# Designed miniproteins, single chains, part 53

Each design is a single chain, and the fold is of that chain. pLDDT is the mean over its residues in the fold that is shown.

## One batch from the design tools (miniprotein)

Design m1812
Fold by ESMFold2-Fast:
Structure m1812 (fold): chain A 71 residues (1-71)
Amino acid sequence: SMLTELKKKADDLDKQAQHLRQQADTLHAQADRYDELSQEIGNGYYSQAMMLQDQADELAKQSKELRNLAK
């Protein structure tokens, strides 16, 4: 059914968002380590982590919109 397909897409988007957040967490850990050695290198990793978090937030927003359509 259309509702089942919308929920499946929402679940897939949530899973993708979770993977991106895990990647962002890894980059944050690297940023913290490098920030002690070089602030510029640390800032680079923080910027990458922020981009992945922004992508995850967008996917989570799309998931919520699909779930709202499935109501």
Scores: mean pLDDT 84

Design m1813
Fold by ESMFold2-Fast:
Structure m1813 (fold): chain A 63 residues (1-63)
Amino acid sequence: DEIEKALEELKNAKDYATALRAVKRLQELKPSKEQREEAIEYVKNNPNLNSNEKAVLVGLLLA
């Protein structure tokens, strides 16, 4: 499942560039509301992202 792969990539992202690619992939795949909420949670809980990076990625997932 491509959505599940993108969610795992986002969850395990070690840097902003990797997280951004996973978020853009999720936007292309048109995930459900529940899957978008899961992705937002992964962004918020990712220790490798700063507050500004998290805000950008959450904004993209909500668009």
Scores: mean pLDDT 86

Design m1814
Fold by ESMFold2-Fast:
Structure m1814 (fold): chain A 119 residues (1-119)
Amino acid sequence: MEELQKRLEQAKAEAGRVADRTIEVTDKAYEVAQKHASPELAEKVREYAEGVRGAADGIRAATDPEEMVTLARSAVQLLQEMIKILRQSDSPEFQKMADELEKAAREVRRVAERLEALS
């Protein structure tokens, strides 16, 4: 395999791992919302979590780095919307979940930047 292909495969593997972790964190955020949020807020968190899962699944299925970057940027935007909603709550559980989602957003952004450099 060419050196570029090896770097691309490494970047794709990293993107897949970050996608899996991001799904895990958004699933946890939805569980917290179901227990502590209003039905309307829980529904919004569910919709954003579903969007993040769709983007993550797309990243795993994509072969083009540019497509992966677009999906990763979409996931970051959805995570930021979830963070904004949770940060508006005085709930300690929501603040902890917002912190965890911020960590996930940073990891997804880093992967997007790496993939973009390979495009």
Scores: mean pLDDT 82

Design m1815
Fold by ESMFold2-Fast:
Structure m1815 (fold): chain A 89 residues (1-89)
Amino acid sequence: SVAQEVVLMVARAYRAAGDFELAEELERRAPEVKTLEDAIKLLQEVLERTTDPALRRYLSLVIETLKEALESNDLQRLASGLAASRAAG
């Protein structure tokens, strides 16, 4: 559920920025995401297709936060990092 929630959070950011194509793909593929590793893989694929510099920066920060959470198995660190990413843009 946390992994899917992160993907949907990113989809909302992309929709707000006007990238409807990638937002819709994230929303469509969110149910397939079962683990943080699945989320990282999907978000890396979306990053490769993202041209907006602000969205690229935002998504890179989200991916790094997910990788840190996966390595430390620390969901509190994930929550804090995602809040910081939202505040930054």
Scores: mean pLDDT 81

Design m1816
Fold by ESMFold2-Fast:
Structure m1816 (fold): chain A 120 residues (1-120)
Amino acid sequence: DYEKAYEEALRLIRKQDLDAVLAEVNAEPITDEEIEKAREKMKKNSKHKKWVDRLTDEQIRLLIKAKRAAVRLGLAEEDDPINDRAIEFLVRFGRGPYPVTEVDEELLAAVAAPSVLKKL
């Protein structure tokens, strides 16, 4: 159950000192080459390839940062793919009057939830 895993991920995230982890991840440079490689990997693994094509380079950067943060918090493995629910989250909320422009608890939980589900 993804929803249960997402709620558990949020619970685990809220117990952490996120400010330090997010500051560290936000300070790490992400090259255009890393963005392109991440996009190609997401297209290979995603059931919604057209959504991946709609993501901006900055949204790909956010997904990379969120995954790095989840790995640092022990909530995801380094080789876990960025999942379709996290991609859907940015497609739905990355554009609009109040877009997601930084890694927040909700994006982090969406990225972490499949790895957390394996431990439930």
Scores: mean pLDDT 77

Design m1817
Fold by ESMFold2-Fast:
Structure m1817 (fold): chain A 108 residues (1-108)
Amino acid sequence: MSELISLLAELLGISQSTARRILKGSTPETQEALRNGAPTLKAASEEDRARVTFTTAGMLAAGNLLTGDYESAEIALKVAEEAAKSVEVSESEKEGIKLIKEEIEKAK
């Protein structure tokens, strides 16, 4: 757990306490996927880092939205939106981010 938290904090550019909150606030399925994906996250090249950050932050935003942790979902969404400026994202990925943002706004 501690290694994954440190890795997520570094990858997402957030504190370890925020990374722990966002991970724990997500679904068990999202938490397991990220634990299983940790070697891939750790091995990501600098060129792949923005893409991996976008995908990971998007998963955490969706996972926290599904559990009703809207604060954690919003933090993860902002990381995904920032990473999207440095990586080519498809129209379906842009639509996914918009849908997550709309659901967070509805829950306020």
Scores: mean pLDDT 82

Design m1818
Fold by ESMFold2-Fast:
Structure m1818 (fold): chain A 79 residues (1-79)
Amino acid sequence: MTPEEQKKLYEEFLKKADELQAEVDYALRHGTPEQLEELARKAREFAEEASKHPYAKVASGRFQLAAGMAEAAVRAKRR
């Protein structure tokens, strides 16, 4: 894979991380626990995919953070 290809994939992962964070932020305020669980699962899947690529470690970390936030919110919303 060329450095240019790596940069494009990295930017795509960062864009997905931004979109996912926005969805989590919205669900934290207006969503159900079920929606947050789905977002946490999706974030974990994206983190796993990004972790396979050394150039996308930052994006993987961002997905892991989003998943953790959603998981914590589920616990808080369930009493």
Scores: mean pLDDT 81

Design m1819
Fold by ESMFold2-Fast:
Structure m1819 (fold): chain A 71 residues (1-71)
Amino acid sequence: MQQSREETERIQLEAARMLAEGASPEEVAEFLAEAYRARGIEVSEEQYERMVEVAAEDKAAIDANPEEVEL
C-alpha cells in the first residue's frame, strides 16, 4: 500500500524534474499518463487534459514565484 504511494511519488518527482529541465507541460502530462497506465491506472482523456493543465500551472507557479525558490 505505502509502496504504491512511493511509486506514484517517484513518477511525480520525475515529472517535476522534467519541468525544471524545461520540458513542456504536454510532455510531462504524456509521461505521467503513460506511467500511470503502466501502473494499471486508467487515465481518461479528461484526466489527461487536466494533467496538462496541472503541469502548466505548476510551471507557471514556479515562474511566478522565483523569489520563494531562492529560499
Scores: mean pLDDT 71

Design m1820
Fold by ESMFold2-Fast:
Structure m1820 (fold): chain A 68 residues (1-68)
Amino acid sequence: MSKEEIQKAAKALLEGLELYKKTGDKEKALEIMKKGGFSEEVAEEALKLFEKTGDINKAAAYGVLKSM
Protein backbone atom coordinates (compact mmCIF):
# COMPACT_ATOMS: atom_id res chain seq x y z
CA MET A 1 0.00 0.00 0.00
CA SER A 2 1.15 3.54 -0.74
CA LYS A 3 1.21 6.19 2.02
CA GLU A 4 -1.81 7.91 0.41
CA GLU A 5 -3.78 4.62 0.27
CA ILE A 6 -2.97 4.00 3.96
CA GLN A 7 -4.23 7.50 4.89
CA LYS A 8 -7.46 7.03 2.91
CA ALA A 9 -8.01 3.61 4.50
CA ALA A 10 -7.35 4.95 8.02
CA LYS A 11 -9.87 7.78 7.47
CA ALA A 12 -12.54 5.30 6.31
CA LEU A 13 -11.95 3.10 9.38
CA LEU A 14 -12.14 6.12 11.70
CA GLU A 15 -15.39 7.35 10.07
CA GLY A 16 -16.95 3.88 10.30
CA LEU A 17 -15.91 3.38 13.93
CA GLU A 18 -17.13 6.87 14.95
CA LEU A 19 -20.49 6.19 13.28
CA TYR A 20 -20.75 2.84 15.10
CA LYS A 21 -19.88 4.54 18.43
CA LYS A 22 -22.60 7.21 17.91
CA THR A 23 -25.39 5.09 16.36
CA GLY A 24 -24.60 1.38 16.99
CA ASP A 25 -25.29 0.79 13.27
CA LYS A 26 -22.84 -2.01 12.46
CA GLU A 27 -24.06 -2.51 8.86
CA LYS A 28 -23.59 1.17 7.92
CA ALA A 29 -20.18 1.28 9.65
CA LEU A 30 -19.05 -1.78 7.64
CA GLU A 31 -20.24 -0.13 4.39
CA ILE A 32 -18.09 2.97 5.10
CA MET A 33 -15.06 0.79 5.90
CA LYS A 34 -15.51 -1.28 2.71
CA LYS A 35 -15.54 1.95 0.66
CA GLY A 36 -12.05 2.55 2.13
CA GLY A 37 -10.88 -0.73 0.56
CA PHE A 38 -11.23 -3.11 3.54
CA SER A 39 -12.63 -6.62 3.43
CA GLU A 40 -15.68 -7.35 5.58
CA GLU A 41 -13.57 -9.69 7.77
CA VAL A 42 -10.97 -6.98 8.57
CA ALA A 43 -13.68 -4.35 9.21
CA GLU A 44 -15.48 -6.80 11.55
CA GLU A 45 -12.24 -7.48 13.48
CA ALA A 46 -11.58 -3.73 13.82
CA LEU A 47 -15.11 -3.27 15.25
CA LYS A 48 -14.50 -6.12 17.75
CA LEU A 49 -11.20 -4.54 18.86
CA PHE A 50 -12.99 -1.21 19.34
CA GLU A 51 -15.70 -2.95 21.43
CA LYS A 52 -13.00 -4.54 23.65
CA THR A 53 -10.74 -1.47 24.10
CA GLY A 54 -12.98 1.56 23.42
CA ASP A 55 -10.01 2.97 21.45
CA ILE A 56 -10.97 4.08 17.94
CA ASN A 57 -7.36 4.90 16.96
CA LYS A 58 -6.08 1.46 18.07
CA ALA A 59 -8.90 -0.30 16.17
CA ALA A 60 -8.24 1.76 13.01
CA ALA A 61 -4.47 1.09 13.21
CA TYR A 62 -5.16 -2.66 13.59
CA GLY A 63 -7.38 -2.67 10.47
CA VAL A 64 -4.75 -0.87 8.37
CA LEU A 65 -1.93 -3.17 9.53
CA LYS A 66 -4.05 -6.31 8.94
CA SER A 67 -4.71 -5.13 5.33
CA MET A 68 -0.98 -4.68 4.53
Scores: mean pLDDT 77

Design m1821
Fold by ESMFold2-Fast:
Structure m1821 (fold): chain A 72 residues (1-72)
Amino acid sequence: SMAGLEKLLAETKAGVKRAVEAGDVAKARQIVEDGKLLMRQLLPTAPEDALQAAEEELERFLEEAVKRYKES
């Protein structure tokens, strides 16, 4: 469901933010990859367009988080 997708997206973003703030960019990247896999495994009936948009949003979020916290 879209609600399930939004929840997984939000939880993945929270994990990414926490890892980046801890200075662990490698872990943040792993969380994004794990989140993408989880979305496809737990939401197999979700529209492909919605899954692709969520994956792109996670990549964009990771890039922005890293830029913000790179020198912290």
Scores: mean pLDDT 82

Design m1822
Fold by ESMFold2-Fast:
Structure m1822 (fold): chain A 61 residues (1-61)
Amino acid sequence: SSMHEELRREAREALERAIRERLSDEEVQKVTDEMVARARAAGDEATVLALQLETQRLLRE
């Protein structure tokens, strides 16, 4: 749905901003936790999974 597509785009943009601004691991986790909560509330499991995988990738370093 367009709502899920917009949420996915917003989540990606927020993560890209966090990387660009060199946020700490704690701040990155906070941003992703907020996006995951929004995605779960919307029933968008694909976005939840994508955010969890991207967070794992970012925090690997």
Scores: mean pLDDT 75

Design m1823
Fold by ESMFold2-Fast:
Structure m1823 (fold): chain A 89 residues (1-89)
Amino acid sequence: MSEEEIRELLIETLREVFGYPRAVAEKILDALKKAGVTPEELREIVEGLRSDDPEKRREALKKINSILSKMTPEEDAELERLVREELAA
């Protein structure tokens, strides 16, 4: 799976599983990339989120939360606000 395929699969997963608009999903992906997430880590996260196994889904969400928590407080607050704003629209 290429980085581009992983990117699109994550966007689709966020849209399908969490109901995020594409713009919000792309912002989440950008935040993960800015945090230094490798293509291998991104693939594991996507596979986990799309798993039928609740434990694998929890592990993937835990990875996302752990990575996002390493962002600057400003970036984390901005992402949360953008997600809230887009979902309210």
Scores: mean pLDDT 70

Design m1824
Fold by ESMFold2-Fast:
Structure m1824 (fold): chain A 70 residues (1-70)
Amino acid sequence: SFLDRMIEAIEKTVDVLEEKLKDNPEMQEKIAEVRELLDQARKMSREERMELIGKALDLVTELIKEYKKS
């Protein structure tokens, strides 16, 4: 489904950011939180899934912002 493809795209983005931010423990903690949100999203109804994906995207935005500062 479209939502499953979104989850896969976010996971691939987070895999890249985990490598890029490997020496930043605070960002590694946020990466772990994104992975947990995506795992939960796969198990939830459509509405709850979209909310969890939204939270994951907010964290990914913070990760990208930190990467751009470095």
Scores: mean pLDDT 84

Design m1825
Fold by ESMFold2-Fast:
Structure m1825 (fold): chain A 62 residues (1-62)
Amino acid sequence: SREEILALLERAEAERDAAALMEALSLAQKHGYTDVLEAAEPHLEAGDLLAALPAMRAALEA
C-alpha cells in the first residue's frame, strides 16, 4: 500500500538503508505506482540508490 511504501522510504532515509529503498521500489511496481519507478530510474542507472529517496517521496506524495 501507499502507507507501506512511505514507511519503507522513511526507514531508508533515517537508516541510509538501500535495502529498504529497493523494497519500496518492489512494492511500488507491484501496486502500479509507475511515477515512483520513473522518479527512481535515473538514480538507479547512476548507481546512487539513496539519491533516489527525495524523488521517490515527492512522486508518491504528489
Scores: mean pLDDT 80

Design m1826
Fold by ESMFold2-Fast:
Formats: structure tokens, C-alpha cells, sequence
Structure m1826 (fold): chain A 55 residues (1-55)
């Protein structure tokens, strides 16, 4: 079933994204405000997409 493949890919993506979100958030604190905001916004969008898929 396609759900099994989707669940597996989503789990792998979730782990990678969670790690990237942490890294991007830290970079946002170090980089310029404008550059940091862009990185954080991208991380938030990715997290939101994953939550909607699990929802």
C-alpha cells in the first residue's frame, strides 16, 4: 500500500528536517536579521507541512 511507503519517507524526512530546523534556527541567531528570518521561515514551513501530513 502507498501509505507504507509514504510513512517511511515521511519518517526519514521528519528526522532530517528536525535536525535542519535546529541548525537553521541557530544560524538565524548568528546571521543578519533578514537572512536569519528567511532561514527560520523556511524551517517553520517545512515543519508545518510535516504536521499537516501527519494530521
Amino acid sequence: MEEEKREKEMAEKARAVQKEITALNQEGLRSSAEEGKKKVDEAVALAKALMEENY
Scores: mean pLDDT 68

Design m1827
Fold by ESMFold2-Fast:
Structure m1827 (fold): chain A 94 residues (1-94)
Amino acid sequence: SKLKELVEDFYQAVVGLLLRAHREGKTPEEVLAELRRQVEDWLAYVKENYPEYYEEFKKFADEALRVVEDGLAAGLTPEQILQKLRELAEKYLS
């Protein structure tokens, strides 16, 4: 499914962002700013190129953003946030 490919690609992009940000010592505010920018870019891309998948993809992207926002606010480790993101992605990829 093209939707599953978009979900997987976005999930991998978010994983890469979180791991890079942790390595570079980025603040939660900096992580969220970059993630929100990537979400906007991905939503624009999907809306233009795959409008039939936009609504379902947006649900996933919005939930992924909330997982990261809530995890950072709660002081969760990168490993704990990544585990929650994996569980979320599996719901959309199963």
Scores: mean pLDDT 89

Design m1828
Fold by ESMFold2-Fast:
Structure m1828 (fold): chain A 87 residues (1-87)
Amino acid sequence: SSEEEAARAHRKANIAYNKELLAKLEKAKTPEEAKEIVLEMTRKYLTEQGYSEEEIELYLRIAEHEMEGLSVEEAKKIMEENLALAE
């Protein structure tokens, strides 16, 4: 069905997003670099999904708050767990 095709496309996009995010995070040397990578990837994803600039700014603020005190290794672990659940 078209709903099943949409669900498959969404899962594929989410898997691709998380894989790209993990690959970029592996190159991060500081929490600040990791934060910039996550914010850049989040902006790209939301823009591709058709979110407004105001909505994107709100989501980026939430993402910044959620990453406060998070290490690069902890961020990678969360993304790996999310990827495992998506596959």
Scores: mean pLDDT 72

Design m1829
Fold by ESMFold2-Fast:
Structure m1829 (fold): chain A 71 residues (1-71)
Amino acid sequence: EIEELKKKAEEAERKGDNQSAMEYYYKLAQVYLDRGDYESALEAIEKALELDPGNQKLKALRAAVEQLLAE
């Protein structure tokens, strides 16, 4: 599932489909969070935010993950 989400996100980016790419990176971040892989989750969130910098859901998720990493 992780490799499939990465491939779909990368393909969407190459096609300029920023909305789909952002959604795949968001899903990838959620999978990493479920596994407790906060560092990889943060990387996926940052990538999604590059595609949609104004996304409040992603900003909130980033803040939550940064808080978990700071503990």
Scores: mean pLDDT 81

Design m1830
Fold by ESMFold2-Fast:
Structure m1830 (fold): chain A 79 residues (1-79)
Amino acid sequence: MEEEKRKIAEETAEVLREYAKKLVEKFREQGASEEELAEIEKQLEEEIEKTKEYLENSDLSVEELEKIRDEAKAFLASV
């Protein structure tokens, strides 16, 4: 179970990183400076790492973690 939770947390983090890349590109297209983009990237990576750690150490079941991962994938597909 611990190994399975870690795997799902890693998969969720990967989905969030893909979303972060799309978000950064959107801000670049809207005229954000390189300094602003670097700050956004840093903040997003810190939040993704925190999310991964939270999921790995949570009392959530594997089924709940899979729901979170699938919701993240659905959200990524919607943007």
Scores: mean pLDDT 81

Design m1831
Fold by ESMFold2-Fast:
Structure m1831 (fold): chain A 100 residues (1-100)
Amino acid sequence: KEEAIKKIKELYKEYKEKIKKAESFEEIEKIFEEFAKETAKIILEYLPDVKKAIATILRIIGLLLDLKMELKKAKNLEEAKEIALKTLEEARELALEALK
């Protein structure tokens, strides 16, 4: 439980910095896809409730799909990064809530 929470927090910190350094909308999307995949691995490894694990992963996938739609409306890279950072924080909170 403690180990999973630490891993999610470390992953969030790493991917937050990656998004800040991203040079394109496509790079932001790829970074978030990688974050979602790594977060799903941690949830599957540490959360014994399979139904809760699947539900949490599906909610994170939903955030990725929402991000892809919002990025299409972004006027510049700075706005895209702000949207992505907010979505990343929401994904982090979902993962942490599931692990509590």
Scores: mean pLDDT 86

Design m1832
Fold by ESMFold2-Fast:
Structure m1832 (fold): chain A 91 residues (1-91)
Amino acid sequence: MPPEILEAEEQVALAAMELSIAKLMGELSPEMAERIRELLVRAAELAARAAPVDPEGAAAVLAEIRALAEELRPLDPETAEAILEAVRAAE
């Protein structure tokens, strides 16, 4: 596994934890939205870097980011769309 995929998976895990907290609160603070956005955009960039070496691992990370963005959409559709744009740019 490339170091970029490992780092991307760490970013995804942190974003998933932040989103879980937001779901418990029923509300996404601007600070939480920005943290989730930064984590998932960074993960997409790392996946894009790893794609030439590990296309399957990169595709898996991008799929995880898409899933989290869709979970985020009911709480913050603007941030969700920004994350999905980063995924599209990484493809």
Scores: mean pLDDT 85

Design m1833
Fold by ESMFold2-Fast:
Structure m1833 (fold): chain A 63 residues (1-63)
Amino acid sequence: MKTYVDDLTAARLAAAGFEAGDELIVKYEGKEIRLTYDPETVVLELQKKGIPTGAEVEVRKLE
């Protein structure tokens, strides 16, 4: 799924088949970040990794 960091809402991720506790891979400008999805912390975790809220990212579920 390709989206903006500030659009990583629980509703949008649920509509795309993502659930809290899923392992996610987020791609941004050649970087890959793996994290456990938590709708309350996902934006802050990405900011800690140097991805700004206005950035376009590609999000995949780790299968």
Scores: mean pLDDT 77

Design m1834
Fold by ESMFold2-Fast:
Structure m1834 (fold): chain A 71 residues (1-71)
Amino acid sequence: SLADEYRRLAEEIVRRLVEQGYKPEVAAAIASTAVSLLAVGDVVEGKITPEQAREMHRAAIEAADREAERL
């Protein structure tokens, strides 16, 4: 699903940033911001609705925070 794609992307960004020495909390903040901007781009391109973008944004924040807490 689209939500699963956004979650996977957020988790991947967190992992990559932590591997490079960023604190998990900082990695989560960067990942959620990056994925939020991607969702805005997808709305502008007509790929998703604003309502879906808000849901994807929430899913990305939750996924980034969970991955950071695990690390």
Scores: mean pLDDT 82

Design m1835
Fold by ESMFold2-Fast:
Structure m1835 (fold): chain A 96 residues (1-96)
Amino acid sequence: NLVEEIRRLLEEALKYAEEAAKLPADSPESQELVQKAMQKMNEAKELLDKIDDEEERKEAEIELKLAGLKMQAILTGEKITEEELEEFRKRLEKLK
């Protein structure tokens, strides 16, 4: 299932971002972890384009965009609330 594989890749990307956030941002190790997170995000995006079902593709696209927001918050040390994520999800759904 491509949607489940996308979710797995997004979870791996977020884990790499969390590990990178524990290190100084200018460290080579932090930069490698960010690159790994970005690679997993790109792999998820490539799988998104392979989904033939329009509804499943839209759902996976929303999850990819939400994961991108979470990753940005993790890397910048910003906190995203559940309420903010829900509002963003609603905005993305309105683009359908």
Scores: mean pLDDT 79

Design m1836
Fold by ESMFold2-Fast:
Structure m1836 (fold): chain A 87 residues (1-87)
Amino acid sequence: SEMEELKKKLIELIEKIKEALEKKDFETVQKYLDEISELAKKHKLTKEEEQAIKLVVLAVKEYIENNMPLEKVNKRLERAKELIEKS
């Protein structure tokens, strides 16, 4: 279904963001955040999917701007994936 395809794409993009953050490849991180933003504009999101996307964006911002430990960022990305799977 379209909903299940969207969920899979969002989870894949979160995993790719995680890998890019571990490599400190911030250009690639921004590329995947932009892809998530475009998916959010084109599709009707559930409340859980909206919360998950906000969590990903804030976690990345806190990592880059406020030196949030990568371990905490990864926990927030895992929580975002769980929210998407629950939706």
Scores: mean pLDDT 87

Design m1837
Fold by ESMFold2-Fast:
Structure m1837 (fold): chain A 70 residues (1-70)
Amino acid sequence: SEFDKRARELLNSIKPLTDEEIDELIALIRAGDYAGLEEKLRSLGFSPREVALALAGATLLHIHEFLKKR
């Protein structure tokens, strides 16, 4: 989906990841599980700055999808 493509582009722009790692992170983003997303990002070795960028980007993706449905 377009959402999945944008989420994948976001994650790849921050840190190199395997397709399996990206798919797991996209599932957490889609679920709106921001706490689980933060924990998984930290477990994958994301720095505090990279975690903040990923969370901000995920929030922006959700806002964009919400506005697009209006």
Scores: mean pLDDT 83

Design m1838
Fold by ESMFold2-Fast:
Structure m1838 (fold): chain A 60 residues (1-60)
Amino acid sequence: MEEELKKLAEKIINDLKYRKEKGTLSDFDISYYRSFIEGLEKENPELAEEAKKKFDEILK
């Protein structure tokens, strides 16, 4: 489960990076990824914190 969550988080972050680089990142996408991270925090708060740091870095 933990390995699957890490792979899922990595895929989500990579998709977010790709969308930002292409200029296709919407407010809906940002809200979706934030909701994902909030859900992840309930199951694995350490992994959620890692994902949140990457998310914030991408949005700079």
Scores: mean pLDDT 77

Design m1839
Fold by ESMFold2-Fast:
Structure m1839 (fold): chain A 107 residues (1-107)
Amino acid sequence: KEKMEEEIRRIAEEALRRIEELLRKAGPEELKELVDKLIEAVRAGMERMVEAALKSIEDAEEAGGALAGMLRSAGELIPELREGALESARIVEEMTEKMVEIAKKAE
């Protein structure tokens, strides 16, 4: 699996940057601390996805689904973040598909 880890980490870093910008732009100042905590949770979820993708395709799909589900739930609980959280979930789903394709090509 030569260079697969580097490619997977690059995809995760790109997705994290997109999600961070989107959530910070959508969140009002009053929710800044909550937005920061959500971004920390996303960062932790992405690290879990990278670890999962290096182990198996099934684990990567499960981790990606869990992270996307968490973001959708955050959007339901915090109406001000709904659109940002839903778009972030789509970014996670897109990232998961790219990681799965890389893992398939490696083995």
Scores: mean pLDDT 81

Design m1840
Fold by ESMFold2-Fast:
Structure m1840 (fold): chain A 97 residues (1-97)
Amino acid sequence: KVEIFEKALDEFLKKIKEIKGMTKEQIEVIEKAVEKAKKEIREKNGSAEEMAEIAKKELGKGLEEAGKLDPSSADALNEASAIGNEKIYEALKEIEK
């Protein structure tokens, strides 16, 4: 379970680096949020649903903080949010197989 979510979060970070319109500082804020999500997922060792909620919560906080740095990046941050939700959903489906 943990490894599947960690892989999904790593794939999310790889994809957001390809998005145009985000600054390096915004990407660093999101990377920090991903690392925090991974740490909480490992420490709590809960259900797949609990891991998904941790990932959504921490990514949401990271994207909100990144948006405060540059409001002109709204389209890029919306794209990043969509990718994050997709990767979390794919991780849930993989665990349910």
Scores: mean pLDDT 82

Design m1841
Fold by ESMFold2-Fast:
Structure m1841 (fold): chain A 95 residues (1-95)
Amino acid sequence: LRELAEELAEELVRLLRNLGDYVLNGDGFGENMVLRQIDGLLDYMRENLPPDLARRVEEVVRRSRDEIIKYGRAGDKEKVEEVIREAERELRRLA
């Protein structure tokens, strides 16, 4: 479980970084693609991880996703990078 959670956390961080890049570059198609990938991975986690862990991961990811979109659309690259770093710390701690 811990090893699987660590691998899934790393993949979620990668997807959040890709989301930030697409949003900052105004790539709406890339943004929508990554959002679908994030949702698919969260669905997988709900089915394969303990419910309390899956819920905490989903909370971090949904909050971080919304902040990345908000600050990325505003062109605030520094805030997007800060949100991604905080998400990485929280997700690695949960794993």
Scores: mean pLDDT 86

Design m1842
Fold by ESMFold2-Fast:
Structure m1842 (fold): chain A 115 residues (1-115)
Amino acid sequence: DEALRETIPTFEVDFRTGPGRTRLDPATRETSLEVTVTLTSVKVMDAEGKPVTVKVDFRRVIRAEADEPVPFLELAAPVVEALRRLAAEYEAQGWFELAAFLRRVADALRAAALG
């Protein structure tokens, strides 16, 4: 139900890299950016109309990689677009709060990449 999908009280994001903090894999010589989005709880209304906090373990990993060392902006751009696409997909499914959160993460990453 839409009411069950629109109230998400807790979000967590783990950036495996930041501005100037890209990982170069010495075995493959690839540069990568990894973003992990974690959702730990959702507040919903039960069948009797009582508010209930439900624990969830939702994790989405988004990766970008390059075959050579590249500027952070070049790695961040595809991750920003992937986050925006994921937000649109969840919005289409009625997860408006999660979609809004993912857009804020994308905007923050883009701002950090641009300086």
Scores: mean pLDDT 58

Design m1843
Fold by ESMFold2-Fast:
Structure m1843 (fold): chain A 93 residues (1-93)
Amino acid sequence: SAQEALQKLAEVVEQQLQRLAELLARETDPARLALARRLLGEVQAIVRELVTDPNVTLEQIREAWERIAALFAEAWRALAPDAPPPEIKFPEI
């Protein structure tokens, strides 16, 4: 269901934000910090739009997941350039 998909998306977002917050705390490069903060701000804006829409559809959640996954991958590349970004897939529902 859309509600179940939204809950799963929110859980994955929270987990990724927690992991990236640890990397942000260790990062000393101001350019990488600025980029990562901007990307994570975009993720938070997308999630806010989804959770405030009472008519959100499963397709909209899937499209948002793809956007969020791309933003997280870019943030991971900025903060952990020596490792491949973790694979973030839409949860099966």
Scores: mean pLDDT 80

Design m1844
Fold by ESMFold2-Fast:
Structure m1844 (fold): chain A 64 residues (1-64)
Amino acid sequence: SLRELAVEAARAGMAGTAAGLAEADRSGVLSKEEGREALEIALRSGDSAYGAQVVGELMRKRGA
């Protein structure tokens, strides 16, 4: 699920957000819903780095 979101982010040109979502998938600490919210934020803002930051903040909050 998070892996699929990472692929979706990469296809949208959001390379930083894609990398963050792929790391979240490997760590197993985020839900699909949290990953989708971060991707939607990145897409709305047009800022891949901001999307990556949101993923990182969620992972830290979950103890990653």
Scores: mean pLDDT 82

Design m1845
Fold by ESMFold2-Fast:
Structure m1845 (fold): chain A 74 residues (1-74)
Amino acid sequence: DSEILSEEEVEAALARARGLVDQAAAAGDKALLERLAALIEAERDGFLARIPPELRERARAALDELVARARAAV
């Protein structure tokens, strides 16, 4: 099965995703924002399966927030 991510790897992945959404929103790139939201939604369950259970709820909330922010910025 897929390797379980460390807390450091989880935080780094979430920070990268947030940075991409924030940059796209600042640029007003609606096409990229919609693509990022769709990509996060498509890959969310697979990513969460690789996260330690104690971090999974926090990671899910963070990803849901990013999707909501990306869609609100469109």
Scores: mean pLDDT 81

Design m1846
Fold by ESMFold2-Fast:
Structure m1846 (fold): chain A 87 residues (1-87)
Amino acid sequence: EEPTPAELAAGAALQALLERDAELRALLEEAVRAAAAGRGEEAERLATEALDRLLARALAESDADPAAIRALVERLRAQYVASARAL
């Protein structure tokens, strides 16, 4: 379960984007708040929008392995969808 160099690079690129992109952070924050409030459909919509933005920016702005970026974003998407459905 130790991260590969490609996974570490992809993770670092995603973290850097989250630190720089206030709009992306706002979308993810709203998704979490919607999920906590029981608004699963709204939470899924916001999370999808945020993750699509994150993926597009990571692929455009990062030299990290595109496959690793896509895999990591897909994992985040699955987690947000699952959390939105649970709450």
Scores: mean pLDDT 78

